Designed miniproteins, single chains, continued (3). Designs and how they scored, part 82

Each design is a single chain, and the fold is of that chain. pLDDT is the mean over its residues in the fold that is shown.

## One batch from the design tools (miniprotein)

Design m10837
Fold by ESMFold2-Fast:
Structure m10837 (fold): chain A 93 residues (1-93)
Amino acid sequence: MSPAEAVRRAFERAALMSFILNNVDVLKFQKAIEKSKPLIDKAIELARQGDLDGALRYLGQASYQVSIEMGLSEETARRIADRAVAAFRAAVA
């Protein structure tokens, strides 16, 4: 799996978990994704360039932001972000 593909899949899992935990609010989910898009696009770009540390940083920020926008607690958002980062590390190891 390419690092760029690994970033995309890790974020998709984080976004899906946030969606499920927020009682499947489709409109809120759409807005959360839109707000997180600049961060995830930057993570994907950095991963394509081989900057895995930069990709991890932006992936974590995007995963945290989508969770907060979905109305999850800071603690839950941090756990989702940590899991997304761990999934990316495992995929590119």
Scores: mean pLDDT 83

Design m10838
Fold by ESMFold2-Fast:
Structure m10838 (fold): chain A 72 residues (1-72)
Amino acid sequence: SLEEIAEIVKKIIEKYNGIIPRGMTPEDIAKELGIDPEKVAETIAYLYDKGYIERLPDGFKIIKTPEEILKE
């Protein structure tokens, strides 16, 4: 659900200051956050599909807030 995606995005933003470090896989993120890796992978795939991730030299920036995702 969008509510579940928004909650996972919130946790990723809080852990990584909105930028997923280079070399981090969805499995690595899931381990660090204590979340189901399948749900993290689904959330990352959703963000890529919607164009809500910007590639930077130091990582991947999430450019939508959880509140903006819920407004979809």
Scores: mean pLDDT 84

Design m10839
Fold by ESMFold2-Fast:
Structure m10839 (fold): chain A 76 residues (1-76)
Amino acid sequence: MTDDDIFNSIQNSLINLGVDVGDARRVSRQIVSLIQQGRYDEAIQIMRDHLIRNGVDDNDIQRFINSFRGMIDSMS
């Protein structure tokens, strides 16, 4: 999986959850950088905090985090 594939996957998921395109792009870049460094727990924390701040429903956040964990596991 390329960095661009990961970036696009995260960005599109955030946009689908109602995050603004500009914010989704910035957060996706930050998350990809953390993933490249193996800092997965920090990436998950930042993503969760951002979704909470944007008023995303807890059930949608949990579903998204579970999908993200599955993506990380597939890269291991």
Scores: mean pLDDT 80

Design m10840
Fold by ESMFold2-Fast:
Structure m10840 (fold): chain A 63 residues (1-63)
Amino acid sequence: EEERRRRFLRALNQAIDDLEAGKITVEEAIEKVREALRELGYSDEQIEAAVKTVKSIAEIRKK
């Protein structure tokens, strides 16, 4: 669980960093997070919660 949680945070941080740097779109960041979390065995509900977090961060940073 701890290792899985660390991989989760790493995937989120990488997507946020790439989004901040303008390397990827919000849609691309969402897809990267979905793919990473699905591979780590997270439920669809947990994946959608993480996606909403990415969208919220994108809104704050684009404001």
Scores: mean pLDDT 75

Design m10841
Fold by ESMFold2-Fast:
Structure m10841 (fold): chain A 83 residues (1-83)
Amino acid sequence: DMAEKVAEILGVSKEKAKEILGKTYVELVKKFGVEVARLVGRFVLEQIEKGYSLEEIRKLEPPEGVTKEQVEEAIRILEEYAK
């Protein structure tokens, strides 16, 4: 369950993790557009599913069509909403 893994990583409830994921996606769409938001979101969630921490994901090479700065912004937004 992806929401459970995100909840564990962020130190929040599963319900709050679902809200954070939705809000993060909306903010990424506003900043970068739908296509980039979808690619960044997919990449970050796939790495979480593989067992990577957010700090480890920051150090990975992003996929084609995504910049390292866009991945770092997605992680920043997730952490900010988890406070």
Scores: mean pLDDT 86

Design m10842
Fold by ESMFold2-Fast:
Structure m10842 (fold): chain A 72 residues (1-72)
Amino acid sequence: SPVQSLLDDVRSTLDPDGSGYISKEVADKLGLEPDADGRLSIRDATIALLRRWASQSPQFAAELDRLIAELE
């Protein structure tokens, strides 16, 4: 599915060790905020990036919102 392909790409790029989380260094470089424990899951990072894309490309917002809904 498009959602699975996107998660696989994010995982291979941001979490090659398979921890399920991105590092604080990677989160800082992407301008994403980790949770109160200093962790940001691959799912939450992907959702945040899709929300950013929706804000930058309103013409695709509806399609991106559907992908976000499938991840939540």
Scores: mean pLDDT 77

Design m10843
Fold by ESMFold2-Fast:
Structure m10843 (fold): chain A 85 residues (1-85)
Amino acid sequence: SMQEELEKLMKEAAEIVNEAYLLALDIFRRSKDAELHAQAAEILSQIAKLMLEAGLAYSKGDLEKLKEYVEKIKDLLAQLKALAA
């Protein structure tokens, strides 16, 4: 059902947000590079904004917008992973 798809996407977004947060904390702990910290913080800020938009799309039953926001959150996690490498 559409509701099951919406719930699945929101769960996926929440899991990605948690992974991004833990990865950023690892960067902050392991590195003394202020520029790297600023880049990780900026990516987290963008993920937080997209998660808010995803929540609004979910509340409206807007499956297409929710898919778009989850895809953008995934792209930002990939950027954060590249930054951590």
Scores: mean pLDDT 89

Design m10844
Fold by ESMFold2-Fast:
Structure m10844 (fold): chain A 60 residues (1-60)
Amino acid sequence: SREELLRRIEEISEQLVELSRKLAAAMKAGSKPEEIEALQKEVVEKSRQLSALIEEMRAG
């Protein structure tokens, strides 16, 4: 349903904001490259999920 899609979009958007903040903090702190890479991969994956949900919303 449209309501379920909106809820998922909100959830993923919140997760993406939090991950982006963690990534920025890790980069500023000079965290291990492996940690930064893991956070970057999560941001990319969540961004893809958000784009897919938006496309599904547009199609419905």
Scores: mean pLDDT 85

Design m10845
Fold by ESMFold2-Fast:
Structure m10845 (fold): chain A 120 residues (1-120)
Amino acid sequence: AELFRKAADHFERGAEHMRKAAEYAKQGNYDEAVKHATEGAKHMDEGAKLAEEAIPTASPEARRLAQLAVDYAREASKHFEEGAKAAKQGNYDEAVKHFERGAQYATMAAGAAREAAEVN
């Protein structure tokens, strides 16, 4: 339960950084957008590691939810990386779309990790 809750905390922080990245990209501040996207991806990676560490001792249902959380976190990280790349290239509309999709996946990862903690 503790590891899944910590994973959810990281995923929620990642989602907040992604929302900040989208806001800075809309303002044309790509340096700040890239910094926030990088921090968001770091939180997704840390959350995924914590969820994976809990899998071997989790119930079957908690394992399924933890795997789902890891999958969502990986999708969030992919969008964070694509968003940062687009922002660096001055493609702010693409950056915003990737950052918004990343935030959605990060939020879903947090939800799945939280549910895994509750059913474990």
Scores: mean pLDDT 86

Design m10846
Fold by ESMFold2-Fast:
Structure m10846 (fold): chain A 65 residues (1-65)
Amino acid sequence: SEAEELERQAKLYRRGAEVARSMIDYSRESLSEDMLKGGEETYANFEKRAETLAAQAEELRRRAE
C-alpha cells in the first residue's frame, strides 16, 4: 500500500540519519568545523524527511478507516 511505501522510506531516512550521526561522533576529532556542520545539516535533513513521510503514512492509514 501507499502508506507502507511511505513508512519504508521513512525508516530508510531514519537509518540514514543515525548513520550520519554515528559518523560525525566517530570522526569528530578529525573533521573540520565546516565538515561537522555539513554532517549536522545532513542529519537534520534526513530526520525532517523521515518525520514528513511518517506523518503522510499516518494520514493515509487514518483515511483507510
Scores: mean pLDDT 82

Design m10847
Fold by ESMFold2-Fast:
Structure m10847 (fold): chain A 64 residues (1-64)
Amino acid sequence: MLTPADAVALLLAYKGRWDKIDEAVAAIEKGMSVEEIAKLTGLDPEEVERAIKAAENAQKLREK
């Protein structure tokens, strides 16, 4: 299943931001805000939030 870190890593790969993947994963594991992750990676906050919600929705579908 996709974790929030995996979802953001995929977004960074699509944007050609390969060097930011490790830093983004670490930030998500620390529980940093969407705005902080976006600022750190150069992604739009909306894109980061969308990726995280997609991963969370995948996890929720497994709760029932």
Scores: mean pLDDT 75

Design m10848
Fold by ESMFold2-Fast:
Structure m10848 (fold): chain A 86 residues (1-86)
Amino acid sequence: VLPAAELALEMVKKAIEAAKNGDYETAIRLATRAARMAEKVINNPEAAKHLKQAVDALKAGDVETAIKHLENARKILEEKIEEMRR
């Protein structure tokens, strides 16, 4: 579970950078994959919800809202990883 959470966190970080750089297709792809991992592998529905909301915002052209949701998912995953490292 820890390797999956670390991979999901890296995907979210890359999605944030892609969104900030105007590469919305890459941001959507990475956020969608991270959401699937958060829901089905990591079992963190709160992170998955934020990632799904980020994808919806990107598809609607609301980049600011999308980045906010991606950053919320990043924080949730970082906290989960720290819990697993104890």
Scores: mean pLDDT 84

Design m10849
Fold by ESMFold2-Fast:
Structure m10849 (fold): chain A 67 residues (1-67)
Amino acid sequence: SMEAELEALVARAQALLDEAAASDDPRGPLTALGEFLRALPSEEQRQYVIDHLPAEYRGLAEMLVGP
């Protein structure tokens, strides 16, 4: 279902954030997060994932995607 697909995308993004939080150098996981978000096929899917990230990371995620 679309809901299961979106939930899986959010889980992947959260896993990258968790990896960044556990890492001595978060740049790798955060770069991977930006690449992951940019690779999503629709703006609606990207916005859904960003909206379900921890609030403190939403602005960063939007900046990583770019215009």
Scores: mean pLDDT 82

Design m10850
Fold by ESMFold2-Fast:
Structure m10850 (fold): chain A 83 residues (1-83)
Amino acid sequence: GSTKELTIDDEPVEVTLNPGETLKITAKRPARIEVLEGEVRVEKNGKSFLLKPGDVLPLIPGVEYTITNVGDQPVKLKITPFP
């Protein structure tokens, strides 16, 4: 599968993940991911869980999150650093 890597700093980012694609994300400052469309599996510190549309995940600075589209539809994520 395709893997995308992203470091979040001071700019908001929107990401589209096609079925089977993975995003590895690290934030340099407090940030959040919001699921706009579709469903993803998130892996963090050896734990995994699902996020659905409207779910929001806080990103801890310096922690790597692995986010995979495990569905059959494209996923849209919005990542926003906190002010």
Scores: mean pLDDT 85

Design m10851
Fold by ESMFold2-Fast:
Structure m10851 (fold): chain A 108 residues (1-108)
Amino acid sequence: MDPKQLELEVAEAMRLMMISVADITKKNAYELAKKSKDKEKAEKLKKLADETYRLTIELADKYLELVRAEVAGAPQSELDRLQAERDELRERLKKSEEELKKLIEEIK
């Protein structure tokens, strides 16, 4: 197997894994929201779960885009930009996940 092709296949597998975990997390949050007696917290939980899911997909896509650019021999300026975009998404996702975790504990 071409080493570059292997790197791409690993990145694609990592993206699918991130999406699968995010899908399970969103489904669990929605199930908890349906069982909640606090309708305001339930709606906030759904909104936050949707945002966390979206950010995870965007981060997974950005990671794959970065690996594809590296394999294609993109200029360092493009790689630096993609890395900065990935790092920004990672920080946003971390904050969203922390808010989601806090809200889940308040509803349980």
Scores: mean pLDDT 87

Design m10852
Fold by ESMFold2-Fast:
Structure m10852 (fold): chain A 88 residues (1-88)
Amino acid sequence: MKEEMIEYIKKLTEENLAKTKDEEKKKEIKELAELYIRMIEGDTSAVGELVEKASKKEGIKAELSEEERKKAVEEVRELAKARVEAAK
């Protein structure tokens, strides 16, 4: 399942990049895809980076506990798994 989830994110990323002409938006799409792949692989530090990027856009500071980061990784995995199952 992990490989299927990563392939799904890569496929979505390619589709979004093909539809996007803005170089800044392409960069954001690639960065988000990389963070989601890292989260699926179990890298909880990717959750912190994702939250920090979102907080910078909104001008707020957000701090996540280790437990909250683990929950976010599980939520991303469950969502990716559900999308893979829906595509079968």
Scores: mean pLDDT 72

Design m10853
Fold by ESMFold2-Fast:
Structure m10853 (fold): chain A 104 residues (1-104)
Amino acid sequence: MKKVEEAKKEAKKKLQTELGLDEKKAEELVKEIEETVKTLKENPELLDLGDTSTEGAREALEVAKEVVKIVEETPGDEGIAKAMLLLTEYIIEAYKKAKEAAEK
């Protein structure tokens, strides 16, 4: 439990600092990240239903596979915390790439 709470605080701080999100939006996104990691941990077969028709969908599927791998290799709260931070970093990088693409 404590490691997941620490990961939530770190993710929230990174989202606020890197993306300029307000506290409420950062908290809502951290909650969605936690729920996504837990859903993938409980239902790894969902990866078999992943859409591969677009590059963005393929990239999201590869990140989801890495989340599942982390929680399987590191059981319990530590794996969930590590996977949440990975997903947070992916969201930050995806946002930055989308912003740079829109500027061209």
Scores: mean pLDDT 77

Design m10854
Fold by ESMFold2-Fast:
Structure m10854 (fold): chain A 63 residues (1-63)
Amino acid sequence: SAELQREIDLALLQMSLSVFELALNTPGVEVDLDLVEQYAKLAEEKGFPDLAEKFRELVEKAK
């Protein structure tokens, strides 16, 4: 169902956000900021603007 797919998408995006945040805070780990920006766009396209903003905040903080 569309509702179940939305819940799965939300969970995967939340997990991805946590992984990127952990990686950016870990010395010696490289993070592709273009990939994080792609996840921000994906979150926005899937209807999670608050998550999209959190991904964008990670990119800005890492610059």
Scores: mean pLDDT 87

Design m10855
Fold by ESMFold2-Fast:
Structure m10855 (fold): chain A 65 residues (1-65)
Amino acid sequence: MEEIEKLVAELNKVPDPTRAPQELIDKILSLVKSKEDYEKVLQAARKAASPGIAREVERALKKKF
């Protein structure tokens, strides 16, 4: 849980969605193995400064399950 919170905080620090590190997104997705993890990441992504990042994370999560 703490790792997901840290990675989400890094996402919120991204000033430009075109510069979002793919490795960071991939790490977040690799930690999602339960519905609880899925919902927490989704909520945090929705609170991100960039709606573009939120949308991409949501789409990736949707493919994972």
Scores: mean pLDDT 65

Design m10856
Fold by ESMFold2-Fast:
Structure m10856 (fold): chain A 100 residues (1-100)
Amino acid sequence: SPLEEKLKEHIERLKEIVEKLEKGEISADEAVEEMIKLEEELLNFLKENEPGRKDLIQLIEDIISSLKYHKENLSDEEKKKVIKQIVEFEESYINDYLAQ
C-alpha cells in the first residue's frame, strides 16, 4: 500500500540521519532539525491521505513535540542518546504496525 511504502521509506531516512550523526557528518542539532522535517513530512502525508489513522497521527505529533523540546533543553551528548532512542522506538512501533 502507499502507506506501507511511505512508512518503510520514513524509517530508512531516519536510520540515514542516525548513521550520519554517528559518523560525525552532521551535528546533534542538525540531526534533530532533519528528524523534525521528516516527521512533519510524514504527519502531512497522514493528515492528507490517511486522516482516519488517528493513532499514527498522534504518535508522530508526540514525536515532533518531544524532538522540539529536546532541541531546546538537552546537551549535544544527551541529544545523540535521545535521537537514537526515538528512532529505535519509532522503527519498532512501525515494524509492529506493518506486521499486522
Scores: mean pLDDT 88

Design m10857
Fold by ESMFold2-Fast:
Structure m10857 (fold): chain A 65 residues (1-65)
Amino acid sequence: SEWLRVLEEGIRARLPPEEQYRAAAANSPELSEEEREAWVKEKLDVIRFVAEGLEKAAEAFEEAL
């Protein structure tokens, strides 16, 4: 899972999410430039949604517990 490793490194380096995913996509030579751009956009949309949901869930758990 080369792209996951690169993404993890980007997160550790505290790079912007877009840059993290672009770096991961660049390490997927199977993808065309258009496919990489679409992949990055889809991943950013999903991660943003998950991150927002997780943050809201964490707040709810802190208030409820």
Scores: mean pLDDT 68

Design m10858
Fold by ESMFold2-Fast:
Structure m10858 (fold): chain A 70 residues (1-70)
Amino acid sequence: MVGKKEQEELKKELIALARKMIDNGESITDILQAITDKISEFQAKTKKSVDSEVVREIIREVFRMYEEAK
């Protein structure tokens, strides 16, 4: 399992990426794909799984930000 500090840092990076993509007018599908790809890359590099609850929190925050940016 990935360390809690590493997961919190990943969450911050992914939320920042999502915000940048939203500001660029990218679709929610492209944003979710980019987040999923980054999580997969992180898990492949670390050989450890990210907590599913952390993934859910990231996705919920991304949807919230996307809705507010309309």
Scores: mean pLDDT 80

Design m10859
Fold by ESMFold2-Fast:
Structure m10859 (fold): chain A 95 residues (1-95)
Amino acid sequence: LNASQKEGINILQSETKLPLNLLVEALRPYLANQSDSLSVLRTQTLSLLNEAHELKLIPAFRIEGDQVIFEKPYPEIFDVAIQLGIHDIKRALGL
């Protein structure tokens, strides 16, 4: 993780209102398709957050312009992304 991604993690651990671009940078290593297109990365980040919410791994959230607003802070967003990755691998293996 680079310095910007580490800063994003620290902010995620204390805040409920986050810039979407900061979440994209923080979650970038865990996104299914790597891309240099910010619009593609934003779409993938929102998809990851929606999937995590459906699995009850994160609090409810809403989008307001370029910001994501959570009902409450959740400090382990990378753990959520890792768990979703494990779930996808198990699914692909028929487990």
Scores: mean pLDDT 61

Design m10860
Fold by ESMFold2-Fast:
Structure m10860 (fold): chain A 78 residues (1-78)
Amino acid sequence: ASTMTVGELREWLRREFGLSDEMVETLLVLMGIPADAPDDTVLGADLTRRIRNFQRLAGLEEDGVVDAATRAALARLR
């Protein structure tokens, strides 16, 4: 139900996990978001599906929730 933009997701990943711009773009592509997607692109209801895509690639449970295990997997990209 949260309306998040690609720009907000990029900023959250940089601030929360200290990821480089290159790692942020790599992660977005892994989640099924094009690397050239504008910052104002609305993720909407698809955000949960994209988190599940990342969780599947990381070998985690595909619940679509950014839990401790998902955060740990994101932090390991540094």
Scores: mean pLDDT 72

Design m10861
Fold by ESMFold2-Fast:
Structure m10861 (fold): chain A 81 residues (1-81)
Amino acid sequence: KKEIEDLKNKYNEYQKRAKELSDEIRAAFADMQAAKATLDPETSAQKTAELRARVNELADEASKFVKEYIDYKKKIKELEK
């Protein structure tokens, strides 16, 4: 009983973090598109490179949380059988 509740609480925390990372990645992509539309080519290229590096960092962090999220989801499913 309590073990299932504890796992669901951890699962909810992972879902929240995954959403936060997804929102950050979307925001970074929007910033890249805005930079390309409003800045001169040289400044736009530099800004795009900086934002692309940030997106890659966030994507790596998101990949780690996705693996943990899948593991927790699988664990809850096994315990509910």
Scores: mean pLDDT 75

Design m10862
Fold by ESMFold2-Fast:
Structure m10862 (fold): chain A 72 residues (1-72)
Amino acid sequence: SGLDVATGAAIRELEELLATVTDPASAAAIREVIALLRQGRYEEALAVVEGSPLPPELRARVLRGIRGLLAL
Protein backbone atom coordinates (compact mmCIF):
# COMPACT_ATOMS: atom_id res chain seq x y z
CA SER A 1 0.00 0.00 0.00
CA GLY A 2 1.02 3.65 -0.25
CA LEU A 3 1.31 3.76 3.53
CA ASP A 4 3.74 0.80 3.54
CA VAL A 5 5.80 2.37 0.72
CA ALA A 6 6.00 5.73 2.52
CA THR A 7 6.91 4.04 5.84
CA GLY A 8 9.59 1.94 4.11
CA ALA A 9 11.08 5.05 2.45
CA ALA A 10 11.23 6.88 5.80
CA ILE A 11 12.88 3.88 7.50
CA ARG A 12 15.46 3.60 4.70
CA GLU A 13 16.38 7.31 4.99
CA LEU A 14 16.72 6.95 8.78
CA GLU A 15 18.90 3.82 8.45
CA GLU A 16 21.15 5.63 5.93
CA LEU A 17 21.53 8.62 8.27
CA LEU A 18 22.08 6.36 11.32
CA ALA A 19 25.20 4.96 9.57
CA THR A 20 26.71 8.51 9.55
CA VAL A 21 25.56 9.64 13.03
CA THR A 22 28.25 9.66 15.74
CA ASP A 23 26.25 11.38 18.53
CA PRO A 24 24.86 8.63 20.84
CA ALA A 25 21.69 10.59 21.75
CA SER A 26 20.75 11.24 18.10
CA ALA A 27 21.56 7.61 17.19
CA ALA A 28 19.36 6.32 20.03
CA ALA A 29 16.47 8.58 18.94
CA ILE A 30 16.77 7.43 15.31
CA ARG A 31 16.81 3.73 16.34
CA GLU A 32 13.70 4.28 18.48
CA VAL A 33 11.87 6.03 15.60
CA ILE A 34 12.81 3.17 13.21
CA ALA A 35 11.53 0.58 15.72
CA LEU A 36 8.24 2.46 16.24
CA LEU A 37 7.68 2.92 12.49
CA ARG A 38 8.30 -0.83 11.94
CA GLN A 39 5.60 -1.51 14.57
CA GLY A 40 3.12 0.95 13.01
CA ARG A 41 3.33 3.22 16.09
CA TYR A 42 3.36 6.44 14.08
CA GLU A 43 2.08 8.79 16.82
CA GLU A 44 4.76 7.52 19.25
CA ALA A 45 7.40 7.92 16.51
CA LEU A 46 6.16 11.50 15.96
CA ALA A 47 6.55 12.27 19.69
CA VAL A 48 10.13 10.90 19.70
CA VAL A 49 11.06 13.04 16.66
CA GLU A 50 9.53 16.20 18.19
CA GLY A 51 11.31 15.62 21.54
CA SER A 52 14.70 14.52 20.16
CA PRO A 53 17.87 16.47 19.16
CA LEU A 54 17.67 15.38 15.50
CA PRO A 55 19.19 17.44 12.65
CA PRO A 56 16.57 19.94 11.34
CA GLU A 57 16.56 18.49 7.79
CA LEU A 58 15.97 14.90 8.97
CA ARG A 59 13.48 16.06 11.62
CA ALA A 60 11.44 17.92 8.98
CA ARG A 61 11.49 14.93 6.57
CA VAL A 62 10.47 12.39 9.21
CA LEU A 63 7.78 14.69 10.67
CA ARG A 64 6.28 15.30 7.21
CA GLY A 65 6.28 11.56 6.46
CA ILE A 66 4.73 10.51 9.77
CA ARG A 67 2.07 13.27 9.63
CA GLY A 68 1.26 12.15 6.08
CA LEU A 69 0.85 8.56 7.29
CA LEU A 70 -1.46 9.73 10.13
CA ALA A 71 -3.61 11.69 7.60
CA LEU A 72 -4.28 8.55 5.50
Scores: mean pLDDT 75

Design m10863
Fold by ESMFold2-Fast:
Structure m10863 (fold): chain A 92 residues (1-92)
Amino acid sequence: MLSEEEKEELEKYQKQLELLIRRQAERAGGSKEDAEALINELNESLRTLAEKDPEKFKKVLENAEKALEAEIEYYSKTDPEEAEELKKIKEV
């Protein structure tokens, strides 16, 4: 069973992924229904991973944070508006 701290980390990451997937779908002109289906599938997979392999889940979170930071840095130079939106998602 997840600790309160691990549960908070899971919920934060799930919310960040939800915002990222919805934003990517809007920018790509994708279906809202497809985005919601993907969000539901990923949320279930992440919950399962966090419960079965907390160490691997922690590494996934660390890698995701680094990837988001790299995207923010990249867009800060090429698309400052996108960088600001990604920063808002990071602060969730």
Scores: mean pLDDT 79

Design m10864
Fold by ESMFold2-Fast:
Structure m10864 (fold): chain A 77 residues (1-77)
Amino acid sequence: SPEEEVRRLAEEAGVRLSDDEIRFIAKVVKETGADPARVIAGLLKGRGELTDEQYNAFLAALDAGEDPVEALRRAVA
């Protein structure tokens, strides 16, 4: 399910998300077809946990073909 995919990505990347945040992200993914890692990164940026520089580095890593979990893990380190 989209919810379990989001939960797995967050856990593997070392990101702490509430159950409400997981449900919200899963809904966005289902409704828009967006990459779950991109939605998670956007939420973290919105919460001030990810800087603009870290967010841009994450997007560049995805564009370079890096695994979303690895890209997100690096961004939050």
Scores: mean pLDDT 83

Design m10865
Fold by ESMFold2-Fast:
Structure m10865 (fold): chain A 86 residues (1-86)
Amino acid sequence: MEEAARAISLVLTLAVMRALRKNGVPDEEIKEWFIEFLRKEKVPEEVIKEFEATPASELLERLDRWLEENAQEIGDFLDEAVRALG
């Protein structure tokens, strides 16, 4: 269940970031919030440094593209995870 909870948190975090960007929150502020989230989740520092080295707009465009390309799989995963938790 820890893995399902982490995956749900990550997908929700990415969805919130997408919504913030669409509503005019600066890319740099969204990136700072995302990096802080990754640190709290104890993601390896090497991975965090790669994200920090990526320009905010490029990072957010890559994450948005990943969400679009994996929308069906993410949807199916969330449906299964919610069903397993309820």
Scores: mean pLDDT 75

Design m10866
Fold by ESMFold2-Fast:
Structure m10866 (fold): chain A 75 residues (1-75)
Amino acid sequence: SMLDEAKARLRELMRRVIPQFLAAQEAGQEDSPEMKALAKEVLEEIRRIIDETGLPLSEALAVWREVAEEVLAAR
């Protein structure tokens, strides 16, 4: 379904970017211009997925939590 594809796109995006944000935080670079630009791009892509697919915000947040827990557990 479109919602399953939306969740897969969101999960792939988050698996790619969450490690980058965590690495930047560990390096004290979370507020760098590069990280701010990445955060903007990520928010724009999340909004695009929601707008195109109608994915409920609650389900998008559940995917965020799932991937964040997965990334933190692997460290």
Scores: mean pLDDT 82

Design m10867
Fold by ESMFold2-Fast:
Structure m10867 (fold): chain A 83 residues (1-83)
Amino acid sequence: SEAESYLQKAREYLEKGDYEKALDYVLKNRDIKGVDTLSPEEKRIVLEAALKILTEKYEKGLVPKSRIENVKKQLAELEAEEA
């Protein structure tokens, strides 16, 4: 399906280090489903991509470290829900 293809593309871009495209494909997958909620897999992709993007921005002095810590907390909470 198109939704499955978009999620697969999001994973591929995350693995390639294209974090912004990974986020774009998660958003496209959400939009085609017509829902405002993310699945656990979509949340994982978003949070991992956000962590990488924010780390790059932090290294450039564009965002505070607290933004990175907030994303790490959300990833830890997501992993705890699966335990």
Scores: mean pLDDT 74

Design m10868
Fold by ESMFold2-Fast:
Structure m10868 (fold): chain A 87 residues (1-87)
Amino acid sequence: MEKEILEEIARLLEEAARAARAGDKEAFAEALVRALELAARLNGTSDETIAAAAPRVRERLRGLSDEELRKLAEEAEEAARELRRLV
């Protein structure tokens, strides 16, 4: 179960990085938010807290500059590589 969730998080982070490199801020925001939601659930965060935070995180991610987007894409790729090592 945990391994499958970690693999899904890694896949979503890889999707986010690809979308960011393509300049697709909407696809980046959606993939990254889904990865963060799964990670938050794994860490015991309540579904209510996640549901309240998700729209704000999406809005903030869509408002990022191209430089900030590039930086987050690199971080997402690195996080995905680290997760892939654990599974």
Scores: mean pLDDT 81

Design m10869
Fold by ESMFold2-Fast:
Formats: sequence, C-alpha cells, structure tokens
Structure m10869 (fold): chain A 77 residues (1-77)
Amino acid sequence: VDLERARRLEEELLASPEDVKEMEELVKKAGEEAKKLGFKTVEQAIEALDKAVEEVKPSPLVKEAVELYKEWLREKY
C-alpha cells in the first residue's frame, strides 16, 4: 500500500462531509454483500467492494480509497 497516497486521500476525504457519507454507505453496502457471498476469500471481499461501488456510485476520492483498500487486501494475502 502506498502510505503517502493513503494519507493524502484521508485528508481530502475528511475535508468533505459528502464523501464521508458516501464512504459510510459504501462500507454498509459492502458489509451486506460480504454476508451474502459468505466472505471466505480475498476474491469475495473484492467482489463485495466492487458491487458496493456500483450501487453507491461514489465520488472519485471515495473510489480511489476503495482501490487502495483492494490493493492492501491483495498484498496481505
């Protein structure tokens, strides 16, 4: 994970109340999809995130934050 990129995104997201709300909705939607998929693998976690992004259609900042999280999941596993 690119820590400098993550830090910059965090600062930009925290400065935008609307992006924070979108992130909260996206996390909730991803959690619901993860439960449906049985959440046993990294691939299922990534699928849940992708579906949440399609449903919420977030801002570019929130979308970039989700891509960083997917990179973190792939690196850890």
Scores: mean pLDDT 73

Design m10870
Fold by ESMFold2-Fast:
Structure m10870 (fold): chain A 76 residues (1-76)
Amino acid sequence: KRVEELREKALEAIRQGDLKTAEDYARQIANLGGLETAAEIFELISREYAKQGDQELAERYQRLADLLREAAEEEK
C-alpha cells in the first residue's frame, strides 16, 4: 500500500521532469523493501536522462536498477 502510493508519486515526478524527486521516492520504496518497484523507477529515470542526451547519468541509474533487481531476486 505505502509502496504503491510512493510509486504513483515517483511516476508523477518523472512525468513532470523532476527526476531528483523521483529518485527520492525510489529510495524510500527500496528502504521499505520494494526493491523491484524501486528498480522500475530507476530504469524510468535512466531512460529520461538518455532522452536528454545524458548518457553518463542514464548508465548510472541503469546500474542502480540492475543492483536492486539482483537484491530482490536474492530475497526470494
Scores: mean pLDDT 83

Design m10871
Fold by ESMFold2-Fast:
Structure m10871 (fold): chain A 94 residues (1-94)
Amino acid sequence: AGIEALERAKEHAERGKEAAEKGDFEAAVRHFSEALQEVERTRGLPLEDKVAIGTALREAKRAAEKGDAEAAVKHAEEAIRLLEQAIRRLREEA
């Protein structure tokens, strides 16, 4: 899956953030779940990065399930930041 899976994960995390900002928590949960699946499918991602990104996405999903837009957005932004960092590192290692 490589870099393309991480780019899809980032797109889903961004859509999840937008959904949470609009109060569409059902859509936010779906997008964060899809982002998690893309991260799990990624090959060649260091375990530390996979755990950090996964944790941020799970916290964003949990916040959205509770209807906490502020927490969902905060954790989604952290996941997006970590995904951008991982994508850059994998591109430099190729």
Scores: mean pLDDT 88

